# Ledger of designs, part 66: designed miniproteins, single chains

Each design is a single chain, and the fold is of that chain. pLDDT is the mean over its residues in the fold that is shown.

## One batch from the design tools (miniprotein)

Design m2425
Fold by ESMFold2-Fast:
Structure m2425 (fold): chain A 82 residues (1-82)
Amino acid sequence: STFEKVLTRLEENLKKAKTALEYEVVEGMALIVRGVLNLIKKRKKLSEEELEELEKQIKRAEELAEEARKKAEELRKEEEKK
């Protein structure tokens, strides 16, 4: 539930991002969320339902980080042409 809200906010921030730095912040935050979720998966005893939900959130964080990374790299490449 808490991570659902965090991921939703990061997705909103991704949609509003305009600069390479703003995309890099979204990428970094998504990677932090992924890292925390992976630590919970490793250390906490989870039910099958909790594990499935956690894996969905990990995948969502990975996809968010990848989209933000691609946009950041594109904008940085355009800056190098100026």
Scores: mean pLDDT 86

Design m2426
Fold by ESMFold2-Fast:
Structure m2426 (fold): chain A 68 residues (1-68)
Amino acid sequence: SEFDAEVERTVEAMKLAAEALKILEKDYPLSGVALGRVLGHAFAVADGKSLDEVIEEAKREAERLLSE
């Protein structure tokens, strides 16, 4: 069903988010709230298409915040 497909997509998005957060938390000294905001921005910009794209956009945003 469409509902089951949407649940599966949501679970996959959550897995990508968890993996991205783990990578960012290791490399960037940001608070959990700031990391969450960076990740949200990255997902919006990358349109959730791939982990690599989400990570690259998240790193760009994290570096922008740390340079300001």
Scores: mean pLDDT 73

Design m2427
Fold by ESMFold2-Fast:
Structure m2427 (fold): chain A 57 residues (1-57)
Amino acid sequence: MEKVAELIKKGVTAYHNGDKEKALKYFEEARKLAEETGYQLHPEAQALIDKLIEEAK
C-alpha cells in the first residue's frame, strides 16, 4: 500500500524539518496502517523508523 510509504516519507521529512513530534505521529500512523493492511515493512525501513523514534524521544 502506497499510503504506508507516504506516511513514512512524511515522517522523515518532518524529522528533517525539526518537527520531531510530528514525525513520531506519522511513523506511528504508518506502523498502525501497515499492521491493519498486512503491508510488509522492509527490514531496513523498520530499523530506520525504530532509530528515528528512539532519537526523537
Scores: mean pLDDT 73

Design m2428
Fold by ESMFold2-Fast:
Structure m2428 (fold): chain A 55 residues (1-55)
Amino acid sequence: SKELEELAKKLGITVSQAKDAAKAYLSGDEVVVKIAMKETGLSEEQLKELAELLK
């Protein structure tokens, strides 16, 4: 997941934060997604992009 690492760096978050945010999106739980958005400062669309790179 070099692409995940590169996107995480571009978004100003760590790879661990990117993986956690991606997993939050993949959970399908809107509450978990909103918490991840607030924690990282990322949009739902950015979480979706991270999730696509994690798989």
Scores: mean pLDDT 82

Design m2429
Fold by ESMFold2-Fast:
Structure m2429 (fold): chain A 79 residues (1-79)
Amino acid sequence: KKIPSLPELERVDAEKERELGEEYEKKGKEAFAAGRYVEAAEYYRKAAAYYATAGDYEKALEADINAGLALIQAAVSKL
């Protein structure tokens, strides 16, 4: 089937995925600050997935670390 220019399509897709990663990372930070650690972990996990899809593996790793820290805080906060 007819497909638009592949480099342009890949660039637009990567930019969109990065924007979604930034949006979910912001939501994760807000949830973490509010003490909603399980929700924060879920948002950071989504941010990591979007960053990885965009090829930003450093941001994806940072988001994964933040998700792990949020889960640890959630577990400790149940005590």
Scores: mean pLDDT 79

Design m2430
Fold by ESMFold2-Fast:
Structure m2430 (fold): chain A 58 residues (1-58)
Amino acid sequence: AAALAAVAAVLTALLETLPLLVATTQALDFALALLNGDAITAANIATNAAITVNKQKA
C-alpha cells in the first residue's frame, strides 16, 4: 500500500537523522508496533521522524 511505502521512507530517514542509539531504539519500537497492529503508535513515530527531517531540510 502507498501508506506503507511512505512509512518505510520515513523509517529510513529516521535511521539517517537521529543519533545511532536513539534511531535503533525507535526503529525497533516502530517495527514492534507495526507487527502488533498498533497503527496509532507506529504512525506517531513515523510522523515525528518526518517532521524532524523536514525541519532540517527547510
Scores: mean pLDDT 65

Design m2431
Fold by ESMFold2-Fast:
Structure m2431 (fold): chain A 73 residues (1-73)
Amino acid sequence: SEKEKLEEMRKKLIEEVKKLLETELGIKVPEELSEEEERELILKVVEYLLDKEGFSEEEKEEALKRLEEMLEK
């Protein structure tokens, strides 16, 4: 189902986000995070990656808005 695929994608994204925060930024991420904390970390890391890749401010805002909407469903 779409819900199961979305949940699996969410778990993979969170795992990748934790790895990036620990390896690139030296931030130790707790094993257990609230849904709100997970959402904020995902958005923060995606914004950082988009900025590093040279995306425009408008492109970053559009992508982050879409991601936030997807995470709330």
Scores: mean pLDDT 70

Design m2432
Fold by ESMFold2-Fast:
Structure m2432 (fold): chain A 55 residues (1-55)
Amino acid sequence: SERDRVVEELQREVDEYQRRIDELERRGASPEELAEVAREHTRRVDRLVRELEEL
């Protein structure tokens, strides 16, 4: 179902964000780089939550 698809995408986004932050921390990324990834994650989650609300 569309709901199952969106829920799966949301779970993947959470997992991807956790992996990206872990990798950036390992590389000693700057606060600016961390903030950019956090902003991208927030936008993606916001989009998926809106899609879920429309179902």
Scores: mean pLDDT 85

Design m2433
Fold by ESMFold2-Fast:
Structure m2433 (fold): chain A 60 residues (1-60)
Amino acid sequence: SITLTAVLKDVRRLTAAALRLIGEFPEAEISIEGDTLTVTLPDDPELAARARAELEAFSK
């Protein structure tokens, strides 16, 4: 599995990112702890690259 982590201090951005990833990547396991969003994906580099791009859009 591939694990991605992002720290999103704005709760609205954190919530939006989580909902976006749940909708876009149904295979992903999403967890939130404080301001940290963790995304666990199947061992698929293409899916991981797409998920990383989505997370980057919310952390800019």
Scores: mean pLDDT 80

Design m2434
Fold by ESMFold2-Fast:
Structure m2434 (fold): chain A 65 residues (1-65)
Amino acid sequence: MTEEIYKELKEMYEKGASAEELKEYALKLIQEGRPKEDVLKALGLLAKDTGDEELYKEALEIAAE
């Protein structure tokens, strides 16, 4: 599940999606029944792999909820 979400988020990122758009998509996935932990792991992995500080901040904001 985490790997599938990671691939979806990475595709959006590579197409030029902002960190905010990725956060919105992540929240939508959680609302639709995807496990929050799997979604957060996928976002964290993408932030780590890309070095995108803003994406890392968005992941932390979701985790703090």
Scores: mean pLDDT 79

Design m2435
Fold by ESMFold2-Fast:
Structure m2435 (fold): chain A 56 residues (1-56)
Amino acid sequence: SKERRIQGLIKAGFSEEDARKIADDPELLKKAEEEIVRLINEGYSAEEAAKIVEKK
């Protein structure tokens, strides 16, 4: 399901390169997903949340 995870991350606003990198690292994937959900709950868009997670 790596390809499905990559597609999901791209839809969430990550670049294809960053999506592949995150999908290759289970710890980064978990942290990215958790951080995006947290930011969306705080009022950020999915695209804004992805940019913040990338910067971190």
Scores: mean pLDDT 70

Design m2436
Fold by ESMFold2-Fast:
Structure m2436 (fold): chain A 62 residues (1-62)
Amino acid sequence: SMDEKLRELAEKYGLTLEQVRGVLTLIQEGFSRDVVVQYLQRDEGLSREEAEELVEELEKLL
């Protein structure tokens, strides 16, 4: 299911399921990749590489 995939991503990147769902919502609402990547780096503490990788994986689910 979608929730199972989001849990897997949350565990992989050290985020909560709610945080990953929030990122997916930003993508669905049309925020640019650069804005979402910047958010993940500054507010969630991911590296640029990790943030870009997570966004790519979430985009594949849409």
Scores: mean pLDDT 87

Design m2437
Fold by ESMFold2-Fast:
Structure m2437 (fold): chain A 67 residues (1-67)
Amino acid sequence: MVDDLSAVAREYHELVQAGVLSPEEAREVRDLIQRAVDALRAGDFDAARRHLREAQRLLDRARRRAE
C-alpha cells in the first residue's frame, strides 16, 4: 500500500514535470493522492486503495492522450 502510494505519487510528479497534466488534472490527481494519505492515516485501507486506483486511472488516461 505505501509502495503503491509512492509509485502513484512518483508518476504524478513525472507527468507534471513533462507537462502532460493540465492544471485541473494535476489538482484532481493531487486531491485523490491526499485522500488516499488521509485514508491510510485513518486505517481505512479499502478507501485508500479506491483513491489510488482512481488516481492511477486518471494518470493512465493522461499518458495515453499525450502519446
Scores: mean pLDDT 82

Design m2438
Fold by ESMFold2-Fast:
Formats: sequence, structure tokens, C-alpha cells
Structure m2438 (fold): chain A 86 residues (1-86)
Amino acid sequence: MIVKVILKNATPGSALQMLGGAVQAELEGGELESKVEGDTITFTVKNASESGVKAVEDSARGIEKGGGKLKIKKEGDVIEYYVEAP
């Protein structure tokens, strides 16, 4: 499975929180890539395991609970998390 996170209005705290989930997915055999464009950070994990996907989603949900916004899009073997920091 491919997991993609688009983190907008990134702060050091929200970036580190999302990186935690992405790194967990990488440690479970995923291939992690990151891109920084202004205040937007994109994390892509290829070959993510089910538990790796859950780790990324838990991080995104944590930002949502902290006052951020989350939108999830699923299409085939790709899950995209659109996350906006508060």
C-alpha cells in the first residue's frame, strides 16, 4: 500500500508528529520519501504495512484532535491524508 501525507501550515511540532508515524511505517518495511515546499510537507511511504498505515493515521488523527483538520482519500492501493495544522 502507498500512504501519502500532505501536511499544510506545518509547525515544528506537527511536522515531528507526522514524521513519527511515517518513520514507524518505514521501520516496518516501507520506503519513506519527504518533500518540503514552504509551509507544506509531503510524506510518501511506499510498500506500507497495515500497522504502518495505522501509525500514520494515528499521527494525523492526533493533529486533528489538537485543533487541526484532516481529510482522508482512498483510491485503490493509495491512501492520502490531507492534514492542516491548527
Scores: mean pLDDT 85

Design m2439
Fold by ESMFold2-Fast:
Structure m2439 (fold): chain A 93 residues (1-93)
Amino acid sequence: MAEEYLEKGKKALEEGKYEEAIKYFTKAIELAPEDSPVRAKALYYLGLALIKLGKKKEGNEYLAEGDRIGRKAGMPVEVLREFTREYRRILKE
């Protein structure tokens, strides 16, 4: 399931294994339905991992894509705001 790879990617991201996190988030995106919350989440976390590796332009493009897909998937504004808070938290560490 796409969610399994999303969780593996999040764990790798928390452990500072950014290249491993990217591989898991990419797999989650491949398995997720196009306009799904899980795809939006995987795109957000992929963007964060790329920013952590210094690929800021590419990372910001994936964050924008995650927001676009999340809104299209009907994710509540408060859930999208929670990703912004998590983004800021992860980048501070």
Scores: mean pLDDT 80

Design m2440
Fold by ESMFold2-Fast:
Structure m2440 (fold): chain A 60 residues (1-60)
Amino acid sequence: MLEARVEYPTLLAAIGATLRVIGDFPLVEARVEGNSVVLRAPDDEEGRRALERAVAWLTS
């Protein structure tokens, strides 16, 4: 599995980001850990692209 982590200032912000990723990025598994969103995707080209798009969206 490919994994990325995005940190947020609050737990509530991390929860909101996680719910959005689940709705918009079906290949990406999103989970809250503390104030962070942990994103996971399959170890393939489609999974990598989906993960990169999710991270880019969350950090833009």
Scores: mean pLDDT 80

Design m2441
Fold by ESMFold2-Fast:
Structure m2441 (fold): chain A 83 residues (1-83)
Amino acid sequence: KEKLEEEIKKLKEKIKELEEKIKELEEELKKLMEELKKATDPEEILRLIGEILRKLGEITGLELEIKRLKKKIEELEKEIKKL
């Protein structure tokens, strides 16, 4: 029981780390979106769009990882209830 509770704690800590990374990426996206509004050069606009799409992809990847970890926590909590 205790060992499963420790694993759940580690997974919750990992989720918190991933959520903080998402916040950092969201702030970076905010800055890129503000820069995009000011951009008039087509090459600069394309570069900024590319960076925005890349950051959105990173956020999506982290959200999928969080979903996977949350599912793992639910499975471990269910195993504790069986004990």
Scores: mean pLDDT 84

Design m2442
Fold by ESMFold2-Fast:
Structure m2442 (fold): chain A 103 residues (1-103)
Amino acid sequence: SELDAAIAGLGSPDPEVRLEAIKTLVRLAARDPSLVPQVVPPLLRALGDPDPEVRLAAARALAVLLERFPEAAPLVLASPELQRALSDPDPEVRYFAQVALEL
């Protein structure tokens, strides 16, 4: 499935492939909200990605999903990945992690 391919894409050695996977996961959740519980855990793992652009994309994606689907908040807010993102070396990652907490 496109969902399974996108989740697998987050494990790619190529950061561009991982960025495209994040975009695909957000698009799939927007088109089918029943996929939100399957999309959120991979995006939370991407908050720990070695590439700061990938971490930023994941943080932005989670903020967008929480704004659109507030019912996903318990899956995100209890996450150790989100708590670590609040202390990320990239100030933009910290900003979007804070936005996710304030939604």
Scores: mean pLDDT 86

Design m2443
Fold by ESMFold2-Fast:
Structure m2443 (fold): chain A 72 residues (1-72)
Amino acid sequence: MIEEGEKAIREEAEKTADEVSKKYGVDPDFARSVAEVVARTAIELYRQGKITLEEAVKLVRDAAEKAVKALS
């Protein structure tokens, strides 16, 4: 189930990047790069059992949106 969880976290990061890029008029490649960094952190915390999959998905959604917005 770890592999399925990692996939879900990455898919949420990509989806969030695309949504935020469109909403704030930010370069999609830039938004995806920021979301990928956040996703790597969330995946590592999830793999270590420090957060649940639901918490990891929420972390990616919230942190990626804030980071892209702050840098745009």
Scores: mean pLDDT 79

Design m2444
Fold by ESMFold2-Fast:
Parts: sequence; structure tokens; C-alpha cells
Structure m2444 (fold): chain A 94 residues (1-94)
Amino acid sequence: MKLSEKELEREVNATLLLIMVTLALKDAQKGNYEAAAETVRRAMELAEEYWKKGLLSREDLEDLLAGFQKVADVATGPAREAAEEAIRRLEELL
């Protein structure tokens, strides 16, 4: 019971973070770099909070790292800077 609830919470949290990263990537591809940067920063702050609470696996962090790397590859200016900072922070958690 308690473990099943934690597993569901992890899956929901991981999925929400991946959706946020996907939205940031789409915004960056459209040239909406400020919106992409804000979404990346929020996703990273939320990922650190969930990780601290034990609500993310190492594999979830690796998936997020791959997502932020894709944003950094496509984005420029504030979105790239936000993605590079998110990558650095995730690597420190791994």
C-alpha cells in the first residue's frame, strides 16, 4: 500500500517534469526563449525538491538530464543558460 502510493507519486512527478521539459523544448524551437528558460528553471527547482523528498529515482534524473541537454542544443540566450545550469545541478545530484 504505502510503497504503491510512493511508486505512483514518483511516476506522476517524473512524468510532469518530462512534460515541462518537452514544453520548454517546443518553446525554444519556436524562439520563445524566455518562456523556455522559465519552464526549465521551474522544472529544475521542482526536480531538486522531489529528489530531496525521495520522490525521484536516479533513472528519472538521467531522463531529465537528457531532456535539458536537448533544450541546450536547440536554445540560445536565457533558455540555453537555464538549461546548462539545470544540467550542472542535475549532475551534482547524480
Scores: mean pLDDT 83

Design m2445
Fold by ESMFold2-Fast:
Formats: C-alpha cells, sequence, structure tokens
Structure m2445 (fold): chain A 73 residues (1-73)
C-alpha cells in the first residue's frame, strides 16, 4: 500500500541519517547532543509524513522516539 511504502521510505531515510550523524560524531564534526537533536527533528518530520499517509500508529511511535531523542540531547 501507499502507506506501507511511505513507512519504508521514512525508516530507510532515518536509518541512513542516523549512520551519517554517528560517523560525524565519531569524526568530531558534530556533538552527540547535535546528532540527537537532528535525529529528533527528522523523526518528527517522519511522523508528520506518516500521519498524512494515514499511519497514525506509526506516527505515534515515531513521535515517542523523537521525544526520547530530544530528552537525551
Amino acid sequence: SAMEKVAREINAELTALARELAEAVAAGEISREEMLARLAEAAREGARRLEAAGDEEGAAILRADAEALAAAA
């Protein structure tokens, strides 16, 4: 379904971003706190896209993940 496609795309994008940001932290280019803040923002945007696609459950999970990331920053 279109909703499942959007969920897969968001999961792939967030996984790729997490890897890129973790490498940037390891290289000393950004702080751990900046990585967590950027991931939280990306997760919030992903949640908005999931909600627009009709995946309210996926959106709720991703919002909870975003809040946890922001709290750890």
Scores: mean pLDDT 88

Design m2446
Fold by ESMFold2-Fast:
Structure m2446 (fold): chain A 58 residues (1-58)
Amino acid sequence: MSSWSVEEQAEALIKALFARYEPPITEAQLREVAARLGVSEEGVRLAREWLREKGYLA
């Protein structure tokens, strides 16, 4: 897609996190990678909730 949805932003963030870090993912790591990728606050929130639900968030 030429434009990234919130879901696509969240998926990209999760993939980038797992490429760099092993779970559990810390809030600091989540924020660092999100800032580097330019992920929106809504995308960060969606990724955080998914990680928490799966037990991958510290």
Scores: mean pLDDT 80

Design m2447
Fold by ESMFold2-Fast:
Structure m2447 (fold): chain A 77 residues (1-77)
Amino acid sequence: ALAEVAEELEELAREAEANPAVSPEAAEHLREAARAAAAGDVRAALEHLQRAVNASEDPAIRKRAEELARRLGEAAL
């Protein structure tokens, strides 16, 4: 469900903020994506997730963000 994806986005944002290898820009976009998803704004959440992917060179962050974006799109249908 959308709420479940929002909770996982909050976890990912928290992990990114705690990881010094993740850029502050990528971590900030993940946090904004989590806030948007929690508010039910799927479009804003997807836009911030895309920006987080573009700002991060970490393959683990990119893969996780892409998976959450797919689940957000499915939950909005």
Scores: mean pLDDT 81

Design m2448
Fold by ESMFold2-Fast:
Structure m2448 (fold): chain A 60 residues (1-60)
Amino acid sequence: MEELKKKADELYKQAVEAMRKGDIDKAIELFKEAKELYEKAGDTARVNALDIEIKSLEKM
């Protein structure tokens, strides 16, 4: 569980970096990967927050 959350946090940071570089498609994929790992870790609040963020980016 702790390792899953750590990997999810790392993917989240990579997604934020992709956003800073303007690579929205890469950011969406990285956020989706982070969401999956947070879901496996049982972090429902993070999953819900990322779902909203991903949907917002997909509307751009």
Scores: mean pLDDT 82

Design m2449
Fold by ESMFold2-Fast:
Structure m2449 (fold): chain A 72 residues (1-72)
Amino acid sequence: MEAEEEEKKKEELKKKALEYSIEAGVYYVVAGVYKLIYKKTKNEEDLKKAEEYFKKAEEYEKKAKELEEELK
């Protein structure tokens, strides 16, 4: 009956990987929006926000890839 618990664990990791991938996508979009705002405003705080969210997106993308590699 360990096989059913192991299968549950793999499904949970797959869901986490998907969640991290979605989070990364959302943060990339938010970063893009702030970059567009910066293009119009030239406000350095908007650029800083764009860079911060882009970095967040990269971190979540890394986490998703690490989990996907663990599932291989």
Scores: mean pLDDT 81

Design m2450
Fold by ESMFold2-Fast:
Structure m2450 (fold): chain A 87 residues (1-87)
Amino acid sequence: MEEALELLKKGKEYYAKGDYDKAITYFRQALELAAERGDRSLAAEALSNIIAVYKKKGDTEKAEQIYKEAVPLLREGKLREAAEVVK
């Protein structure tokens, strides 16, 4: 649990610095760990941040794809499948 929160924090720090690739890497790791542990709230926060980073990069197509494919999986509790969409 602490590791997933720390990964989420690092993702936010890199996002603030404009290092979007590192931000995505840490948010993906947080999402995968949250999915492994069944933490829907943390998975949703990590996924939301990944979508925000892609929008900030101007990769609106990837942001929209993740939103349309991964968000419904999160709502259904299919956290592992939601994490796979982002890989």
Scores: mean pLDDT 84

Design m2451
Fold by ESMFold2-Fast:
Structure m2451 (fold): chain A 59 residues (1-59)
Amino acid sequence: SLYDLLEQAKELFEQGRYKEALELIRQIYEKTKGVPELILGKEKAEELHRLEVQALRAL
């Protein structure tokens, strides 16, 4: 599920695998047609956005 992809992206981030985490984040945005809040809900969409920003800063 998309929730499982988000959890995998978080785990990759925790492992310092930032590029791989960003690849999964990109897949989530593609699968949700750029509106993850409609599919995952606002809270999870905000978590996704925060993870993306943190991963980009870590590169």
Scores: mean pLDDT 87

Design m2452
Fold by ESMFold2-Fast:
Structure m2452 (fold): chain A 55 residues (1-55)
Amino acid sequence: MSPEERLRRVLEEYSRLTGRLTPAEIDALVAYFSEDPESQEAFLASLEAELRRLR
């Protein structure tokens, strides 16, 4: 699984649980972070921690 695919799946789950983020916003975030793998990994870790709190 690519890092981009992993980020997209986590963002889609966050959108489903919170009702936030449109598909267009998810696309924009994936595109933005695809250019910076270090920032992508840090963002993904923070988002996964937030999802654990929401579950």
Scores: mean pLDDT 77

Design m2453
Fold by ESMFold2-Fast:
Structure m2453 (fold): chain A 97 residues (1-97)
Amino acid sequence: TFSEEQKKQLEEAFKLLDKDGDGVITKEELLAFLRSIGLQDESTEDLVDEIIKKADKDGDGVIDFEEFESFMSEFLEDGNALISFGRFVLSLAELIK
């Protein structure tokens, strides 16, 4: 799906969310990220739950890199993983409205 360069960009985006470096994105890490970009209202926790549900294919309550890559592919329009991540962030802002 993604090229080696795009996967590298996606790995950097994943590291921004995976603050403790354990190789998965938890609900707490995703919530902390959303709060860091100004999404701090009561609906933010519900938004996090919906993102986890959509990305978490095996139902373990965390997002690994494979699931993150697959989820981000939905936002890939021009083959740029960084643009896909930006579109993801914009989609998060719209979901709270």
Scores: mean pLDDT 66

Design m2454
Fold by ESMFold2-Fast:
Structure m2454 (fold): chain A 79 residues (1-79)
Amino acid sequence: SLRDIVVDAMAKLGLDREALEEALAGVTDPFEIIERVAIVATKEGKFNEPALTGIGLALGLSLEEIREAIERGKKEGSA
């Protein structure tokens, strides 16, 4: 699935696989996928914006939508 591809890609970049699987459980919306990954990346201090942008584009999001999803995820992950 698209979710499994995202989990595999981000886990290879150093994010915790179990945290990614938990954050993305039941999530199918591309915007929510990017937001949830940004939460995990922020909490772990391992943020890779170019990789996350590439995934967002592959999921059909615009650069504006990706930026908004990342900012929401950073805010939530920093709380």
Scores: mean pLDDT 85

Design m2455
Fold by ESMFold2-Fast:
Formats: sequence, structure tokens, C-alpha cells
Structure m2455 (fold): chain A 105 residues (1-105)
Amino acid sequence: SSIAEYYEELIAENPEDYEAWLELGRIYAYVLKDYDKAIEYYEKAIEINPENFEAYLELGRTYAKMKDYDKAIEYYKKALEIAKKKSEEGAEKAKEELEKVEKKK
């Protein structure tokens, strides 16, 4: 994807841009369906910004697509704890995803 190449070049020039890593992860997860690379990029976003609840939420969703429900639950719980400190809306979203994945194990 030309959009993936754009973000790959952006992070090569600015490797601390956690939002670029997060967007690259989303492209690989949702467009390319390369879940292994998506996980790598989300983990890099978390390494740069450990308070990024969206990266934990997306990591949980990616593991759920891979049917690794134990890891999905782990990351949704981490997203929920971070979101509770910053946003009621984010906390509710993480809770909904957690409840859905717990029914699938």
C-alpha cells in the first residue's frame, strides 16, 4: 500500500512518532491483514507512549482476529485501566470489547 510506504518513510525519519506507528499498525491489521506486522507496530507505539490506550485496544482486537482470546483479554484489560484514568468513553469501549471476547473463549 502506498499509504503504508508513506508511514514507513515517516517513521524512518521520526522513529518517536507513536501516532505514525499506530496508523501503520492499523493499515497492516485492517487493510493488509498482516496481523504479525500489525502487532510489531502497535508494540512499538506502546514502547514510545505507554499511556496510549488506543494501541492496547487495537492490539487486543488484532489478537481476537487471530483467535488468541487470552492475549486479547490481557490487552483489553490494559486498555481499560489506562482509559479509566483519562476518559470515561475510552473505558466503556474497552469494557465492551473485553465482554465480547470473554464470551468467545
Scores: mean pLDDT 85

Design m2456
Fold by ESMFold2-Fast:
Structure m2456 (fold): chain A 80 residues (1-80)
Amino acid sequence: MEKVKEFFKEILEFLKKKVPEYKEKIEEAIKLLEEGKYEEALKLVGEIMEELEKENPEKTKKIEEELIKLGEKKGEEELA
């Protein structure tokens, strides 16, 4: 559980770096995650991604691709 939480937090920190305009909402999602409110954190992240897709679908696609690569990299590091 703690590893999953840490990975989710790292994903949120990555998003905060890529879309600083959503920093406040992302920090709220991180706070929810730290409080163990995973469903609420996921819902908020979903809302951020939906807004991004509506405003800039190309940037959103790039972020999603980078998130997938981040997940793959972390899986490789943990298995290696």
Scores: mean pLDDT 74

Design m2457
Fold by ESMFold2-Fast:
Structure m2457 (fold): chain A 72 residues (1-72)
Amino acid sequence: MSRAERLRREAEELLEEMRKAIEEKDWEAYLETLGRLQELIREALEAGLLDVADWIVEQASELEKEALEVLK
């Protein structure tokens, strides 16, 4: 497994957990998964995997917009 493949898989799992937290209106779980996702973004940037980092940021941004509508 490449590092890029691992990071993308982990991000996909966290994005799914984040979606579930939004659906359950679990603000604490949402913030926890967001924090973990931010760590993956940083790891991707430090590894020079800019395409992976950009993709994660884009996906997280869309979920954040959804969270703002559902949680507020």
Scores: mean pLDDT 81

Design m2458
Fold by ESMFold2-Fast:
Structure m2458 (fold): chain A 79 residues (1-79)
Amino acid sequence: MVSKEQFIQAAEKAAKTFDKELAKILIEKAKKLAESLDGKSPSQVATRLAGELMKDPRVSNEQASEIAARVGQELRKLT
């Protein structure tokens, strides 16, 4: 079970591995989704995050999948 605090922490850790613009987008989306994803599994959080990133024209589908996968990996380390 993922808390909103764990999701934001995982997103911030993952953001450090991306360029500044992608990092900013990730943190923005994570804060927007945090409340709605409280209590979800790491896989559910990663899937929902990928979907939100894919809606952003600044993010390619490949980038969205990579970002969501890294956030999912960081969440699994916290749980």
Scores: mean pLDDT 82

Design m2459
Fold by ESMFold2-Fast:
Structure m2459 (fold): chain A 68 residues (1-68)
Amino acid sequence: QAEADRAGRELMAEALVAARTELGRLLGREEEYRAAGEAAARALLDAGAPPTEAARALAEAVAALRAA
């Protein structure tokens, strides 16, 4: 189960970085947004949050990005 949780967090971290990088690209600040996304992803991985909580947070972030 720990392996599944870690895999879920890694996928979420990658998606979070990708979403923030894409938003940054649209705003002409790709590097800044990518760095912020990477920092957030690192914090998430370090926290070891359960996949269900993490997935919900990711879904909200993606929804916000699509609305932008």
Scores: mean pLDDT 69

Design m2460
Fold by ESMFold2-Fast:
Structure m2460 (fold): chain A 97 residues (1-97)
Amino acid sequence: NIKEYEAYAESALKNGRYIEAGRALLALGNEYYKQKKYDEAIEAYKKSLELAEKDDKIRAEAYENLAKVYEAQGKTEEAKRYKALAEEYRRKAEEAE
């Protein structure tokens, strides 16, 4: 499934479908996280954030997932920071509804 998410993200990005690419990168990060490939998961989530600059819902999910990865790595300060960002963007997304 990793190769399918990579191919979909690349195709979406080439066609200017940034929100779709951001979602595909979140899914890719989740697959890496399941395999305990934490560095690859972090990279995918950060790329999702770059593409979803104006999508607060995707940003909230990416920050929440980054917090989970850093927590799994024992990086408590980074996990705390990203959890706070996730809560901030979750509120912004709820206000936009």
Scores: mean pLDDT 84

Design m2461
Fold by ESMFold2-Fast:
Structure m2461 (fold): chain A 61 residues (1-61)
Amino acid sequence: MEELLKEGEELIKKGAEALARGDTDTARKLFLEAANKFLEAGLSEEEISERIRKAVEEAKK
């Protein structure tokens, strides 16, 4: 399960990087992949949304 969490975090980082470049399509795909990894790891939808939200907010700065 920790491997899935780590994979999800790496996908969020890649998504945030893509978003910072203005590549919204790639960012969206990466965030969806991260969400799927977190769901498989047993995180709630609320926890997943919060993690992605924080990454998006950081990417906009």
Scores: mean pLDDT 80

Design m2462
Fold by ESMFold2-Fast:
Structure m2462 (fold): chain A 63 residues (1-63)
Amino acid sequence: MSIEELKEKVEEIIEQLKKLPDTVLTKILLDAAERILKLLKEKKVNESVIEALEKVEKELEKL
């Protein structure tokens, strides 16, 4: 995926998280997603960033 595609995906995740009830888990996932977005803006894209994004997506699916 390009950096632009990853940014779009993270922004969609952030939008979905903002629609959920304000819980500790939702806040943790939102913070993680915002940190990933910052790393993408700094062009610090590596396998760890992709893995972190996948973990946030999986946790969002459980909610």
Scores: mean pLDDT 78

